# Designed miniproteins, single chains, continued (3), part 14

Each design is a single chain, and the fold is of that chain. pLDDT is the mean over its residues in the fold that is shown.

## One batch from the design tools (miniprotein)

Design m8458
Fold by ESMFold2-Fast:
Structure m8458 (fold): chain A 79 residues (1-79)
Amino acid sequence: MSPELQQEVDEGVIRLGIGVLRLSIEQDRRHGASADQLRDQARTAERVRRLALQAGDERGAREADRLLAEVQAMLAEVE
């Protein structure tokens, strides 16, 4: 695949991952979540962040960092 086409595909996948992650975190905030569930969400956010960094998607990386910070704040409240 060309680098240009690969970049567009990676951006789309990262965008989708961030959208799903954002929705899951909002549901956890609204309905509550166990510490284990929040740790799983933090691992998912970290994975999405790494993918965004590898793809050169600075906006995606910043968004994933923000979501990771939200999960870490929620986790601190239940530990």
Scores: mean pLDDT 79

Design m8459
Fold by ESMFold2-Fast:
Parts: structure tokens; sequence; C-alpha cells
Structure m8459 (fold): chain A 62 residues (1-62)
């Protein structure tokens, strides 16, 4: 669901800022926010390339 993914990215960005760049903490918070918003089959993928990291969040519609 689009709104669940929006909530997840918002939570992940906040967690990333608060943890000084902890991608795993950001991914976990994003998944939790998506589930709280009613998403099913929520997953997070963390990718690192040297000093650059990326988090991808996915959620399935019910």
Amino acid sequence: AEEALAAAYRAAKRAYALSNGDLEAAAQMGVEAARAAGAVDVSATVTQKGITGRIELRAAAP
C-alpha cells in the first residue's frame, strides 16, 4: 500500500538520523511503521556499496 510505504520511509529516515547512520535500525523501524499502517508481506532490503548505503522497502496490498 502506498500510504504504508510512505509511513515506512518517513520512520526509516528518522531512525537513520537518530542513530547516526544505522541502516539496520532504519530498516527495522521502516518495517514496523509499515506493519502498523496495515501493510502485509512487508520486507526491507539493505544494500551497501563502500560507504554508501540504501534501504528499499516493499509492502504487498492485502
Scores: mean pLDDT 68

Design m8460
Fold by ESMFold2-Fast:
Structure m8460 (fold): chain A 65 residues (1-65)
Amino acid sequence: MVSREVGAQLYIMAELEEAGGYVKGIKDGKVTVVIPELSEEVQRRIEKAKEVAKKVGMELEVEVE
C-alpha cells in the first residue's frame, strides 16, 4: 500500500502531465511544478491538484515557464 502522500503526488503529476507541465521538486511537504503557459484549463487543473495536495497536508507551488 502506498502512502496517501505518494498517491497524491502521482495524481498531481498526472494532472500536470495533461496540462503539459512537470514536477520540478518535492521538499518538506511542498511540491513545485512547472507549466509552459497558464490558460483557464491549466489553472483549473492546478486548482484541483492544490485541493488534493491540501487534503494530504502538502503545499503546491506553481511556476510558469
Scores: mean pLDDT 72

Design m8461
Fold by ESMFold2-Fast:
Structure m8461 (fold): chain A 85 residues (1-85)
Amino acid sequence: SRVAALAEELARLVVEAAVAEGHDAEEARALAEELAARLRAGDPEEVLERLVRGLDALIPELPPELAERARRLRERAEAALAELR
């Protein structure tokens, strides 16, 4: 459930970032949902580790509002990862 919630928030963030860069919203949503589904299907610890690493790479490239949301998502992913370890 927690991993699913984080995957959905990542999907929403990716759609908003793609739309902000001029991509089609419907196409962005389809790709983001596929990413979220792959994240949900993986081992929770590995999924959360990949999410944190991906967000670390993504945050510097995002506009300020989306960067702040990505940082909050990263903190939530780190907290969930700590609870699994």
Scores: mean pLDDT 77

Design m8462
Fold by ESMFold2-Fast:
Structure m8462 (fold): chain A 80 residues (1-80)
Amino acid sequence: MKVYVKRPDGKVVELELPEFVTVKELLEKLREEAGLSEEEIELIRELFEKLGLSLESKIYLEDGEVLDVGKMLELAKHVK
């Protein structure tokens, strides 16, 4: 399944993912293949935690899904 990651710098990275991933597996792919910093990964992890998702929570993504990481990071800064 192809998922597109829109980075904060505006670049789009294509990731090949299985039908579902855990939050932990998604964060590892974002770190390893999308080139996100450790600070950016931590902010996304905290955002998922605030949404009630643990590292072991399963995420189901559709083929062609776009993950706007830039928007996720801005949302993470807004939520105290």
Scores: mean pLDDT 80

Design m8463
Fold by ESMFold2-Fast:
Structure m8463 (fold): chain A 61 residues (1-61)
Amino acid sequence: SAEEQGGIEAGKAAPGASGSLAGAAGATGRANDQAQKVMSTPEGGRKAGEAALAAGLAKED
């Protein structure tokens, strides 16, 4: 689907993962901390849930 293709292209454009190995390692640690904070915030958790639901719907009929 177009949504899946968009996700793939976005992944390829991820600077930390694609640009440098050192950047990818640093980004991983930072992203984990950020994810934990987002999950702890009601607004952030809600937004994460909406994004997950949208991704799920994109994979379905």
Scores: mean pLDDT 51

Design m8464
Fold by ESMFold2-Fast:
Structure m8464 (fold): chain A 80 residues (1-80)
Amino acid sequence: SPLLEAVKLALEKMLNKEPMSEEEIERLEEAASTLSEEEKEKLNERIIEAGDALMEKNPNASNEELVEVALKVLEELVKE
């Protein structure tokens, strides 16, 4: 789950408006490189779809809830 850990860290840093270190960026890039372009597109589409579904059910959804939904989609994609 290096990909899940790297993505979670990147999303948390983005939410807190904190800069990522060079080591964190390199780790994220390495983890992302394990995905094909098709897998990246599929992941992005599924994250958008899940986020839209959450916002429809709960228009007051927090950024934290959106991050949790994105991580669940990534975990499902990695296992499928």
Scores: mean pLDDT 73

Design m8465
Fold by ESMFold2-Fast:
Structure m8465 (fold): chain A 127 residues (1-127)
Amino acid sequence: SALAELSDRAMRSRTPKETLAAVKEGVGAVAVRAKAQAPDVSKEVDEIRDKIIEELDKADEAYERKDYESALKHLEGVIQNLATLGRLIRAHADPLTAGELNGALNRMATAIARTAMEIRIEKEEQL
C-alpha cells in the first residue's frame, strides 16, 4: 500500500479503534521505507516503531476497559514517538524521502490527536 493511502485511511477512520489500527499499519510501512533509505539507523527505527506499537496497543486496551485517562496518556506517547521517528528520518534520509515519510507521520499524528479529543469528550459524558 502507498503511504498516502495508509495515512489517508487513518484520517478517514470513524472510531478510535479504527484510527489506532490504521496508524499501527502506517507506522510499520514508514519504518520499512525508512530502513531501506537509511540502513545505518535501522535499529533506532525499529526501537521507535516498537515503542509506537506498544503505546497504540496499550491505548486500545485502556480504551476498551473505559480507562480513558490511561488511554490518553498512551496516545500522548504515540504522538511524541511519531515526532521522534520523524526527526530521525529527517537526519538520515534524503530530503524527498524524509518529506514524504514525515508527511505521512504528521497525518497519523493529526488522526491520533483527533482520537484523543474524541476520547476526552467520551470521558466527560461518562462523568
Scores: mean pLDDT 88

Design m8466
Fold by ESMFold2-Fast:
Structure m8466 (fold): chain A 100 residues (1-100)
Amino acid sequence: AVTVTLTVEPNVPSQKEVTLSDGEKVTIGAFVELGSKTVTIYVLDENGELLASVNVTAGETASVTFTTKSGKKYKLTATASGGTATETNPLTVTVTVSEV
């Protein structure tokens, strides 16, 4: 499993590239609106194409599955922490990607 931590400032996309066990590279991204406690997590392939997205509310965990171009299936699990997103209080999201 691959784990990344994202600090999500309001209205600023936070992204990290990860290499999966099949050798494919994906971008894990997170976005939250100012005044919101719900983060949109998304997975992009190497060409920037959307593979999956899921919303997670602060204090909760959400999951979504996606398939890479190689045909391998993964589960993304995201846990958001923090409160309402402000410029001085960003949200933190921990994302784990594991094979299905």
Scores: mean pLDDT 85

Design m8467
Fold by ESMFold2-Fast:
Structure m8467 (fold): chain A 96 residues (1-96)
Amino acid sequence: GEEVARAVADRVLEMLRAVEAGDGAKIEEARRLGEKIEEISRERGLSELQALALLLHGRVLSAEEQRLAQKLLLRAVAEINGAPEELLQEQLERIE
């Protein structure tokens, strides 16, 4: 459901915010999680987002959940980077 997609997006966002904040301990935690994601992605032929979902919830995302997670991440990354609203809207339209 929507909750699973949001939880996956929130975990990625938490890692991105840790890097932006320069929190060495949280950056190291994010790096280790990233290594596990890459390993599962490679071994199972999944995207990184799907590998993270499997790690956090024991299952892969549905197409609808993956689309929602991608939109949430795109919006959050745009906010972190100060991207223009117009560019964000254009990119969101490409997902649908």
Scores: mean pLDDT 77

Design m8468
Fold by ESMFold2-Fast:
Structure m8468 (fold): chain A 85 residues (1-85)
Amino acid sequence: SRKQQIQDLRTQLQQARAAKDYDTAITLLEQLKKLDPSRSAFLDIQIESEKAAKDGDKEKARKLVLQNVSDQIRAIGDQIDKELA
């Protein structure tokens, strides 16, 4: 199922990240983006972070991770507002 494919890709992504295999991580994120387009903006930031890490630009990678966390917090806030309406 699509849900199982997403879980399998997430497991593979965790393994690639642990191994510092940036190319594999980027490929897996692109596949996740195709299967879960609702998360495409979030996944695009993660792809750019992996590319920055591959290039050795740790400051850019860190900034992108922080932006991604900020975007997730904002999305949670928007969901709370929707439930209160």
Scores: mean pLDDT 81

Design m8469
Fold by ESMFold2-Fast:
Structure m8469 (fold): chain A 70 residues (1-70)
Amino acid sequence: MVRAEVTITFKNLEEAGKKIKEIEKKNPLAGKGAAIGLRQAVARTGRTAGTFRVRAEAVGDEVRAEAELL
């Protein structure tokens, strides 16, 4: 099982996108998970800035991720 966990802090969605690209360069699973989890967390919480903990897991050909606001 391949899993990744990252904590990401951002002031706006543009900064979040840049940080996700940096994460993906070092760990593709973590970066893809951060993109998915953060999108869902922003939609759920209405927060466009803050600190989020993202957990990602590779499930076959898909990446499953969840994020929580810290």
Scores: mean pLDDT 78

Design m8470
Fold by ESMFold2-Fast:
Structure m8470 (fold): chain A 84 residues (1-84)
Amino acid sequence: DKLKRELIQNKISFEIGSHTIKIVEELKKKGVSDEEIQEVADLGILKTIQAQMMSLVVSETVANEYVNKAIKEIDEEAEKIIKK
């Protein structure tokens, strides 16, 4: 079902994308450099693509695990930057 696939893809993009934007805004408020902010943004894009590609070949449950892992990895990267 094409419509169901598009809805899953859009949900993945929204969940990872909205979280990435939130983290980027928090880093900007903390005075993090544009270069380090871009690294977090690029990670968010890469993780979105990865989760979307995986959703085509795995169950929805496993795809949701990829989204949760992506969010965690974005948070961990942001924390590393803040602790520098």
Scores: mean pLDDT 83

Design m8471
Fold by ESMFold2-Fast:
Structure m8471 (fold): chain A 64 residues (1-64)
Amino acid sequence: EKESLVRAAKALRENAEGNQKLADIYKELADKTGDEVLKKLAEGYRISAETNRDRAEELEKKAK
């Protein structure tokens, strides 16, 4: 009954982890180069990671 929600939440957490790694990489590059486009990319990936984590938490709560 709850397996589909748990599986979806896990996929969202994995996507969030991937987006966080990209955010960290682009932030490091932006800090080294001073490139504002890379800084904006890092922020975008950070926001996506937070959104996916929030959605995963919602699905985990619904699985109760």
Scores: mean pLDDT 84

Design m8472
Fold by ESMFold2-Fast:
Structure m8472 (fold): chain A 85 residues (1-85)
Amino acid sequence: REARLEEIEERARELLESTDDPLIRIAAEQILRAVRLLREGNVFEAEVELGMAEISVGVAYVIGESLEDAERARELLDELKELLK
């Protein structure tokens, strides 16, 4: 679990540093907060951050200007949700 959280955190930081899309930056920051909250045992607050990140990514998909970055954010969200099951 911790190794998976570290991998997701690294990929989210890379996405945050590389993206030019403000919505994907917001999603990456929300994913990083969710990882921190999960390490602290705050599962409910982590789920709230993940829900907000899903909205940010969904809006980015509708706009369609950064589909590759939106897909990277979606993959990180899906991996984090699997760790919650």
Scores: mean pLDDT 81

Design m8473
Fold by ESMFold2-Fast:
Structure m8473 (fold): chain A 62 residues (1-62)
Amino acid sequence: SERDELLREAQRLLDEAIRVGLPSETLQKLAQRIGEALESGDIDKLRETVEELRRLVEQARA
């Protein structure tokens, strides 16, 4: 499902974010948003949070 695909991508991006050195407070905030989206079943919120995480990882790599 799209939810399961987004969860897999979120896990991959969180691992990458740790590797590139995103601040722990930022990681906690994003992980909390992911958890909230999962709890509420808000697929749009999950997608938006994954996209935000992706942007932050890309910025950290640049």
Scores: mean pLDDT 85

Design m8474
Fold by ESMFold2-Fast:
Structure m8474 (fold): chain A 71 residues (1-71)
Amino acid sequence: TRKQRKIRIVRETLEELGYPVEVGKGGFTREQIESILLQDLSEEEIRRAVRALKPRPDGLDEETVELLKQA
């Protein structure tokens, strides 16, 4: 439940910033997303962490997209 809530906040923040939750899109790595989810952050801190991410050349991998869509 708490993990699903964190995943949902990450997904919604990415979508609000205009980054689609699709394989090869968004320009963020699995490691960047997982680093946010592993931290004991509040909802507002998660939103700030996602907004602070710098886009990378590669998009989201299949496993990360599935993780984000499960929330």
Scores: mean pLDDT 73

Design m8475
Fold by ESMFold2-Fast:
Formats: C-alpha cells, structure tokens, sequence
Structure m8475 (fold): chain A 78 residues (1-78)
C-alpha cells in the first residue's frame, strides 16, 4: 500500500517534470532523454518512466500514477 503510493507519486512527479520541459519549448526527443535519465535516478523501471513521458505528452500526469500502479500489480501477480 505505502510502496504503491510512493511509486505512484514518483511516476506523477516525473510526468509533471516532462510536462514542465515541454512547456519551456523542449522537443519531444529532448524531453524523452531527460525523463528517462531522471526516471533512472529515481529508481523507476523503464516501463514506468516511459508511461510518465507519454502521460506528459497527453497533458495527463495523473495517468502516470495509474499506469505505475497497474504495472506493479501485474508484476506482483506474475
């Protein structure tokens, strides 16, 4: 429960970071590189970092939290 909340918060914050860079005029490629690097620094799986980037592009950072939680549940069920 707490671990899921922490993962969700990190994924959402990463999506907000990507969105902030896009708002500053960064290209998609530059934002992708920055988001992947920061996600690695935060200890996030690549799949979660990718979902955060896609959520930033959709202007829906809260979707990153949902995707991260679903990914965690799927991995735990396997």
Amino acid sequence: AFELTELANKARDLALFGQQLMDQGWSDDQVWQAVMQRGKELGLPLSVSRSSFLSAKRNKPEMAAGHAMLQYIAEKAA
Scores: mean pLDDT 80

Design m8476
Fold by ESMFold2-Fast:
Structure m8476 (fold): chain A 64 residues (1-64)
Amino acid sequence: MKEKLEKAIDVLSELTGLSKETVRRMIEKYPEAVIHFLKIAKKLIPERAEEIEEAIEVIEELLK
């Protein structure tokens, strides 16, 4: 439900420094670009790899 998406928005907001509202719009308009960014971030910040992977999975489910 919405709860997993809100957590993905939180992770992206923390990684990018952008507001949660801006991140939500990016996911809605450019989900593929957001997934690409998260895959790069997962390699650069392995300490957060688990939560980044969860965010990727949530956004990929929205594309189906």
Scores: mean pLDDT 81

Design m8477
Fold by ESMFold2-Fast:
Structure m8477 (fold): chain A 103 residues (1-103)
Amino acid sequence: SEAVELLRKAIELAIRAARLLLEKSPDLNRAIALILEAIGLDIELEIAVEKKDVEGLKEIAKRLIELCEELIALAEEYGCEEALALAREALELAKKALELLEK
């Protein structure tokens, strides 16, 4: 599924963005929360794929969009341009995946 491949790539980019923010963060708590959420979404995605759960994939895409928006806000706050670019790319992939799942 094209939507599943887009979600996998978006989660990969979100994890990379969160890891960069963890390295740059003076307060680790927020960055740690975001990386754990991204890892949780990766696990939930593979379960939804195995179960052929389309509604679960839609919910994962929506949660991933919210996570990417939080990563963008944090990247802007910390001035991490690399994390910002990764989070923005992840957001666009997650949005495209949701559009494909809503058809």
Scores: mean pLDDT 87

Design m8478
Fold by ESMFold2-Fast:
Structure m8478 (fold): chain A 74 residues (1-74)
Amino acid sequence: MSLEELRERILGLISEPGLRAYLQELLDGIERSRSRELWEAALATVRALIPDPALAARIVELLEEYGRKLEEER
């Protein structure tokens, strides 16, 4: 799965448009800066604001795969 496909899959699992937009902004920041602080903010946002714990865990797994692939592409 490409980096863009992972990003779209993550964002597509979030039904609330404001949360999706906020997470998209965090992911853009991570891609630009490789900031651990922004990465931890993205994980915390998902864990705190996704009410279904099974869905939150799935999104976290996809975020971790996204982070690994982002490292591999540089």
Scores: mean pLDDT 78

Design m8479
Fold by ESMFold2-Fast:
Structure m8479 (fold): chain A 64 residues (1-64)
Amino acid sequence: SAEVEKEIRELGEEAVKAAEEKDLERLLELEDRMLALGIRNPEALAVFIEEAKRVAEALKKNGL
């Protein structure tokens, strides 16, 4: 649903910030929540993958 996609995008934005701040504990917590939402909502899986890629890029840029 659009609401689930929005929640995943919002969690992704927070995860990018956690990566920029090198807060690995918070990052893992946020990624786990995003993954759980993606698994339970297959229609939102593409959005989850998109946000996971953004987080990976942020980690790479910040030396993680």
Scores: mean pLDDT 82

Design m8480
Fold by ESMFold2-Fast:
Structure m8480 (fold): chain A 89 residues (1-89)
Amino acid sequence: RREALMRLMEASVLLVAAAAYLSVGDEEKAREYARKAAEKALELARELGNEEAVKLAEEAIEAVEEGKPAKEAVDLVGRALDELARHVE
């Protein structure tokens, strides 16, 4: 599934950006990119019917919306993308 792999890569690039901003203390940009990564992960998870990845991506979006530390959203998105990666070739 090339389309699923490309979408997974898109979400992964956004997560790497979020982690990079978090590493330099840019909490606002870390949350912004974590949210973008979570939204991409959620879209793919719903399309693939991956219930665990849907849950993790939704929790990441909620963490950003509630103003939780960006690290929580980054960790949740990372777990969602790992879950999605297990179900692609």
Scores: mean pLDDT 84

Design m8481
Fold by ESMFold2-Fast:
Structure m8481 (fold): chain A 62 residues (1-62)
Amino acid sequence: SAAEELEREAAQRALAAGLSLADAFAVAKTAYDAYMEASKTQSEEEARRIAEEAARRALEAL
């Protein structure tokens, strides 16, 4: 699913940035949760954008 793809991509990006497994999981979960929530009211394109932005902010905060 798109949510699982975004979760995997966020996790891989976080690990590549040198984060721990726990922090990478947190970033991945942020992307997944953001997509699932946004997909209830937004288009798929906008939901993906919101998820990517949420993951980026989570990564920058760690």
Scores: mean pLDDT 84

Design m8482
Fold by ESMFold2-Fast:
Structure m8482 (fold): chain A 86 residues (1-86)
Amino acid sequence: SKEKEDANKMLDYFKADMKKLVADTLAKNPDMSVADVESVIDTYVNMYKSWIRVEIDDEKLVAEMYKKLDAFKAALIAEAKAKVAA
């Protein structure tokens, strides 16, 4: 459906935006601990979830987007942990 297409475009935008925001935050704060990095990622994910809630009325679609965003969060945290460990 068009609503699902628009939702997927929004999710792709949020993923790209979150990647950039996390990278910019790490560049400005090179001494951040792994726990601090996870906290920053959590803050951005919660912000995007709030925006999804405002923009999307379909509860099933909201749940699908949340699941995809949570999966992306897990991948991004794993990537950040690998960089801090190196």
Scores: mean pLDDT 80

Design m8483
Fold by ESMFold2-Fast:
Structure m8483 (fold): chain A 59 residues (1-59)
Amino acid sequence: NAMLSNLQAQLDSLKQAIEKEEHEIRTEAVKLLHTKLNVVGDDLEAAIRAVEAYLREKK
């Protein structure tokens, strides 16, 4: 799944940014996934859930 591979790579990059600006980057991470990966509809929902899961783990 090419989209999943791209999503994982972007999330890995965003993990470092989130560590620095945890709360503020949350919304920006979702926007970045939408803008850079052109993730919409059901795929955007999945991306949002992945970001939320990462943030829950960090908490």
Scores: mean pLDDT 64

Design m8484
Fold by ESMFold2-Fast:
Structure m8484 (fold): chain A 88 residues (1-88)
Amino acid sequence: MKEEKEKKLEEEAEKETKAALARGKELADLAAKDPSLTPEKVEEMMQLAEELHRKAEEAYKESVKAGMVYGAGAGLLAMMGSATRIAS
């Protein structure tokens, strides 16, 4: 059903946002604690973490577009702003 599909998109987008954010932090912590990593590898891992955070933010914005998470109208913009603050 249409309603169920929209709810699943919202739920999946939220899961993807949380997973990507957690993975990004995990990579950053690993880079900081590993003395065998060269500065070049640390930079590469930081870039990967930023990319994962960006994808999480996009997934959350997509769920907002679906209109199931936050409704519609002016509320959509407010919730999207809150989401980017959490995902970023």
Scores: mean pLDDT 59

Design m8485
Fold by ESMFold2-Fast:
Structure m8485 (fold): chain A 91 residues (1-91)
Amino acid sequence: SELEEALQQLQSVIPELSLEEIRELIKKAQEVLKIADEIAAQARAAGLNGAETMAQVVADALAQQKDPEAVEAYRKLLAAAEKVLAELKEE
């Protein structure tokens, strides 16, 4: 599945994390991601699709999330994703 391929790609650039650890981070971050998805859907319905709007969506979701463990899980997942993107931007 696309999800399994994505998880394997994440693990390849962050070998210190197992596939199970990555799944756990995603699960813990779900509360932040659910809020972000809802806000993003509303922004898209209003015709707002720019990177600055998406950054604001994430900031708003983090501010609305009251569980510090969910916020930390999201930040760890974001750092891992940024590492994958850095590897893909080779020039």
Scores: mean pLDDT 66

Design m8486
Fold by ESMFold2-Fast:
Structure m8486 (fold): chain A 86 residues (1-86)
Amino acid sequence: SMAEVEKLLERARELLEEAREYIKRLEEDPSDKEAELEAEIKIGMALLIAAVVKLTSKDDEEAQKEAEEIEREAEELEERLKKVKA
């Protein structure tokens, strides 16, 4: 249903916001392996949700667009995380 898709997309956005907070913590202390792991998990979960939405909502242009926006934000956070780890 549209409500279920909206709830999944909202959860993915929450996960990306949580990932941002863990990345900030890792930027302040690059030795914080817990923050690194939590950021990776949250980004991965958000990407999985976006993939599920794209696969299950192929005829819903708005859901496809929102899932693609989540993927772009997740990719930006992955790049930010890689820079801290390097």
Scores: mean pLDDT 88

Design m8487
Fold by ESMFold2-Fast:
Structure m8487 (fold): chain A 79 residues (1-79)
Amino acid sequence: MEKLIIKKADGSEVVLEMPTTAKELLEALKSLLDSLPVELYVAFKLRIIGLGLDGNGLISLEEAKKLVEEIYELYKKYS
């Protein structure tokens, strides 16, 4: 019912229905994550997968929003 809007590296937006899966969140964030150093990409990928496992396959809006904000800050720093 709730939606999360993610702005991709090309400026286009993807809309995720919440709660979402780790797979859907990773696909939405792929262009931003690919712009980060490899160590940060791996760390965020593992963290997203771990949240999905802890949430019985689902990641809440609050967890996803926190991850997206952290990735935006890092993307801005490393772009």
Scores: mean pLDDT 83

Design m8488
Fold by ESMFold2-Fast:
Structure m8488 (fold): chain A 65 residues (1-65)
Amino acid sequence: SLSPTEQAVIDALKKAYEEKGYITLDEAVAIVERVTGVKATNLGMELFLRGYALRLAKKAGIKVI
């Protein structure tokens, strides 16, 4: 099951994908940061947000490049 925050991230990822026909990992991470209000301040947080973005993109059926 998806939380409201996870659903909001998925909706934002889908919108970005529809506008350009692709999304990059950096764009997907930026969307996660914007929607969640969490900003990566160290490498560990950056790796966590990358994994989070990839997991939700996969659930949305979107390929990240």
Scores: mean pLDDT 87

Design m8489
Fold by ESMFold2-Fast:
Structure m8489 (fold): chain A 86 residues (1-86)
Amino acid sequence: SLEALRAEIDALEAELAALETQPPSRDKLLRLIGLALRAIGLIFDIDLQLQRETDPATIAQLQALRARAQAVLDRAMALIRTIPKL
């Protein structure tokens, strides 16, 4: 449902915000990778729903949620790049 997708994206945004406050570490790197993978999965699910959806209001909400999930992915990837490669 849209409500479930919104709740998942809200949770990802909250986790990302918490991770941004932490100093670079292996744990932070692994958590950011996990968060990026979850964001990729949500984008995929939203894209599948967009292919089947015909209601303009629902399409607009899905597109907004996709943009938020993409922003989480982009930010997580940017943070991953700041952590030294082991």
Scores: mean pLDDT 88

Design m8490
Fold by ESMFold2-Fast:
Structure m8490 (fold): chain A 96 residues (1-96)
Amino acid sequence: SLEELEKRLEELLERMNEAEARLEALIKRSTNPELRRRAMELQMEIGAMKVHLVVVRQYARKTGDTTPLERAIKRAEELLREVEAEIRRLEAELAA
């Protein structure tokens, strides 16, 4: 249902906000230009996905077609898992 998808989207956006905060912390704490560039690339990926999620949510609300929103949430969940894994790697590199 749209209600269930919007709840999943809210949970996903919270996780994305946490990932963005961790990436910002990495950028501020690191003097390594390669690590900083990689963290900024991940911020751009999250930003682009957030824009897409807003568009498909609005489409679902206006048309009743939830298929694009469901597909976008699934792709964003997959992307976020990969981003979270990369953040852990970058945090470990910074700590070394």
Scores: mean pLDDT 89

Design m8491
Fold by ESMFold2-Fast:
Structure m8491 (fold): chain A 80 residues (1-80)
Amino acid sequence: SSKKEKVIELVEEFLRLVKEHYPQLTGLAEIALELAKQGKFEEALETLESILTALKKYSDDEEFIAKAEEILKKIKEILE
């Protein structure tokens, strides 16, 4: 469905940001992408929220965190 495609694109964008700004969490972001590709959107979303929680605690990159939060918000809006 078009919703699935949009969610996958947003998860891929989240993964790109993680690879660039916090590469140590790349593996977890790749797991989120595989979950999204399998249609396991709630599990993918929970994985991304876990990454965002870690970024808020351990990263000082406020602009990167804000971009990650915006992507997560867009995914939640699509899944409503």
Scores: mean pLDDT 87

Design m8492
Fold by ESMFold2-Fast:
Structure m8492 (fold): chain A 93 residues (1-93)
Amino acid sequence: MEEVEKFSEELSKLIKGREWEQEVVGETRVDGVDYVVLKYTIKKDGEEKVILVILSSDENGKSLNGYVEKPASEPEIKVVDKKYGLEYVLKLK
C-alpha cells in the first residue's frame, strides 16, 4: 500500500501543471505476478513527452511501481523487478 501511495505522489509531481493522457499499452503475467504498462503522454509548450508506468501486483494485492521515460522509437522495454527477482521484456504497441 505505501509503495503505491508514494508512486502516485511521484507521478503526480511529474505531471503537475501539464496536459496528459493515459492508455494501457501492455499486459502480461510472469511467475504469478500481473503486470500492466500504462503510457502517459504529457504535453508541455507544444512538445510531447512519453513516460511508461509499470504496475505489478501479486496474489496478496501488493503493488510494485516503476516508470521509465520512453524514446518514441523504442518498441520494447526490459523490466527488472528486484522485489520478485523477475526479468522480462514487454512488447509495446
Scores: mean pLDDT 59

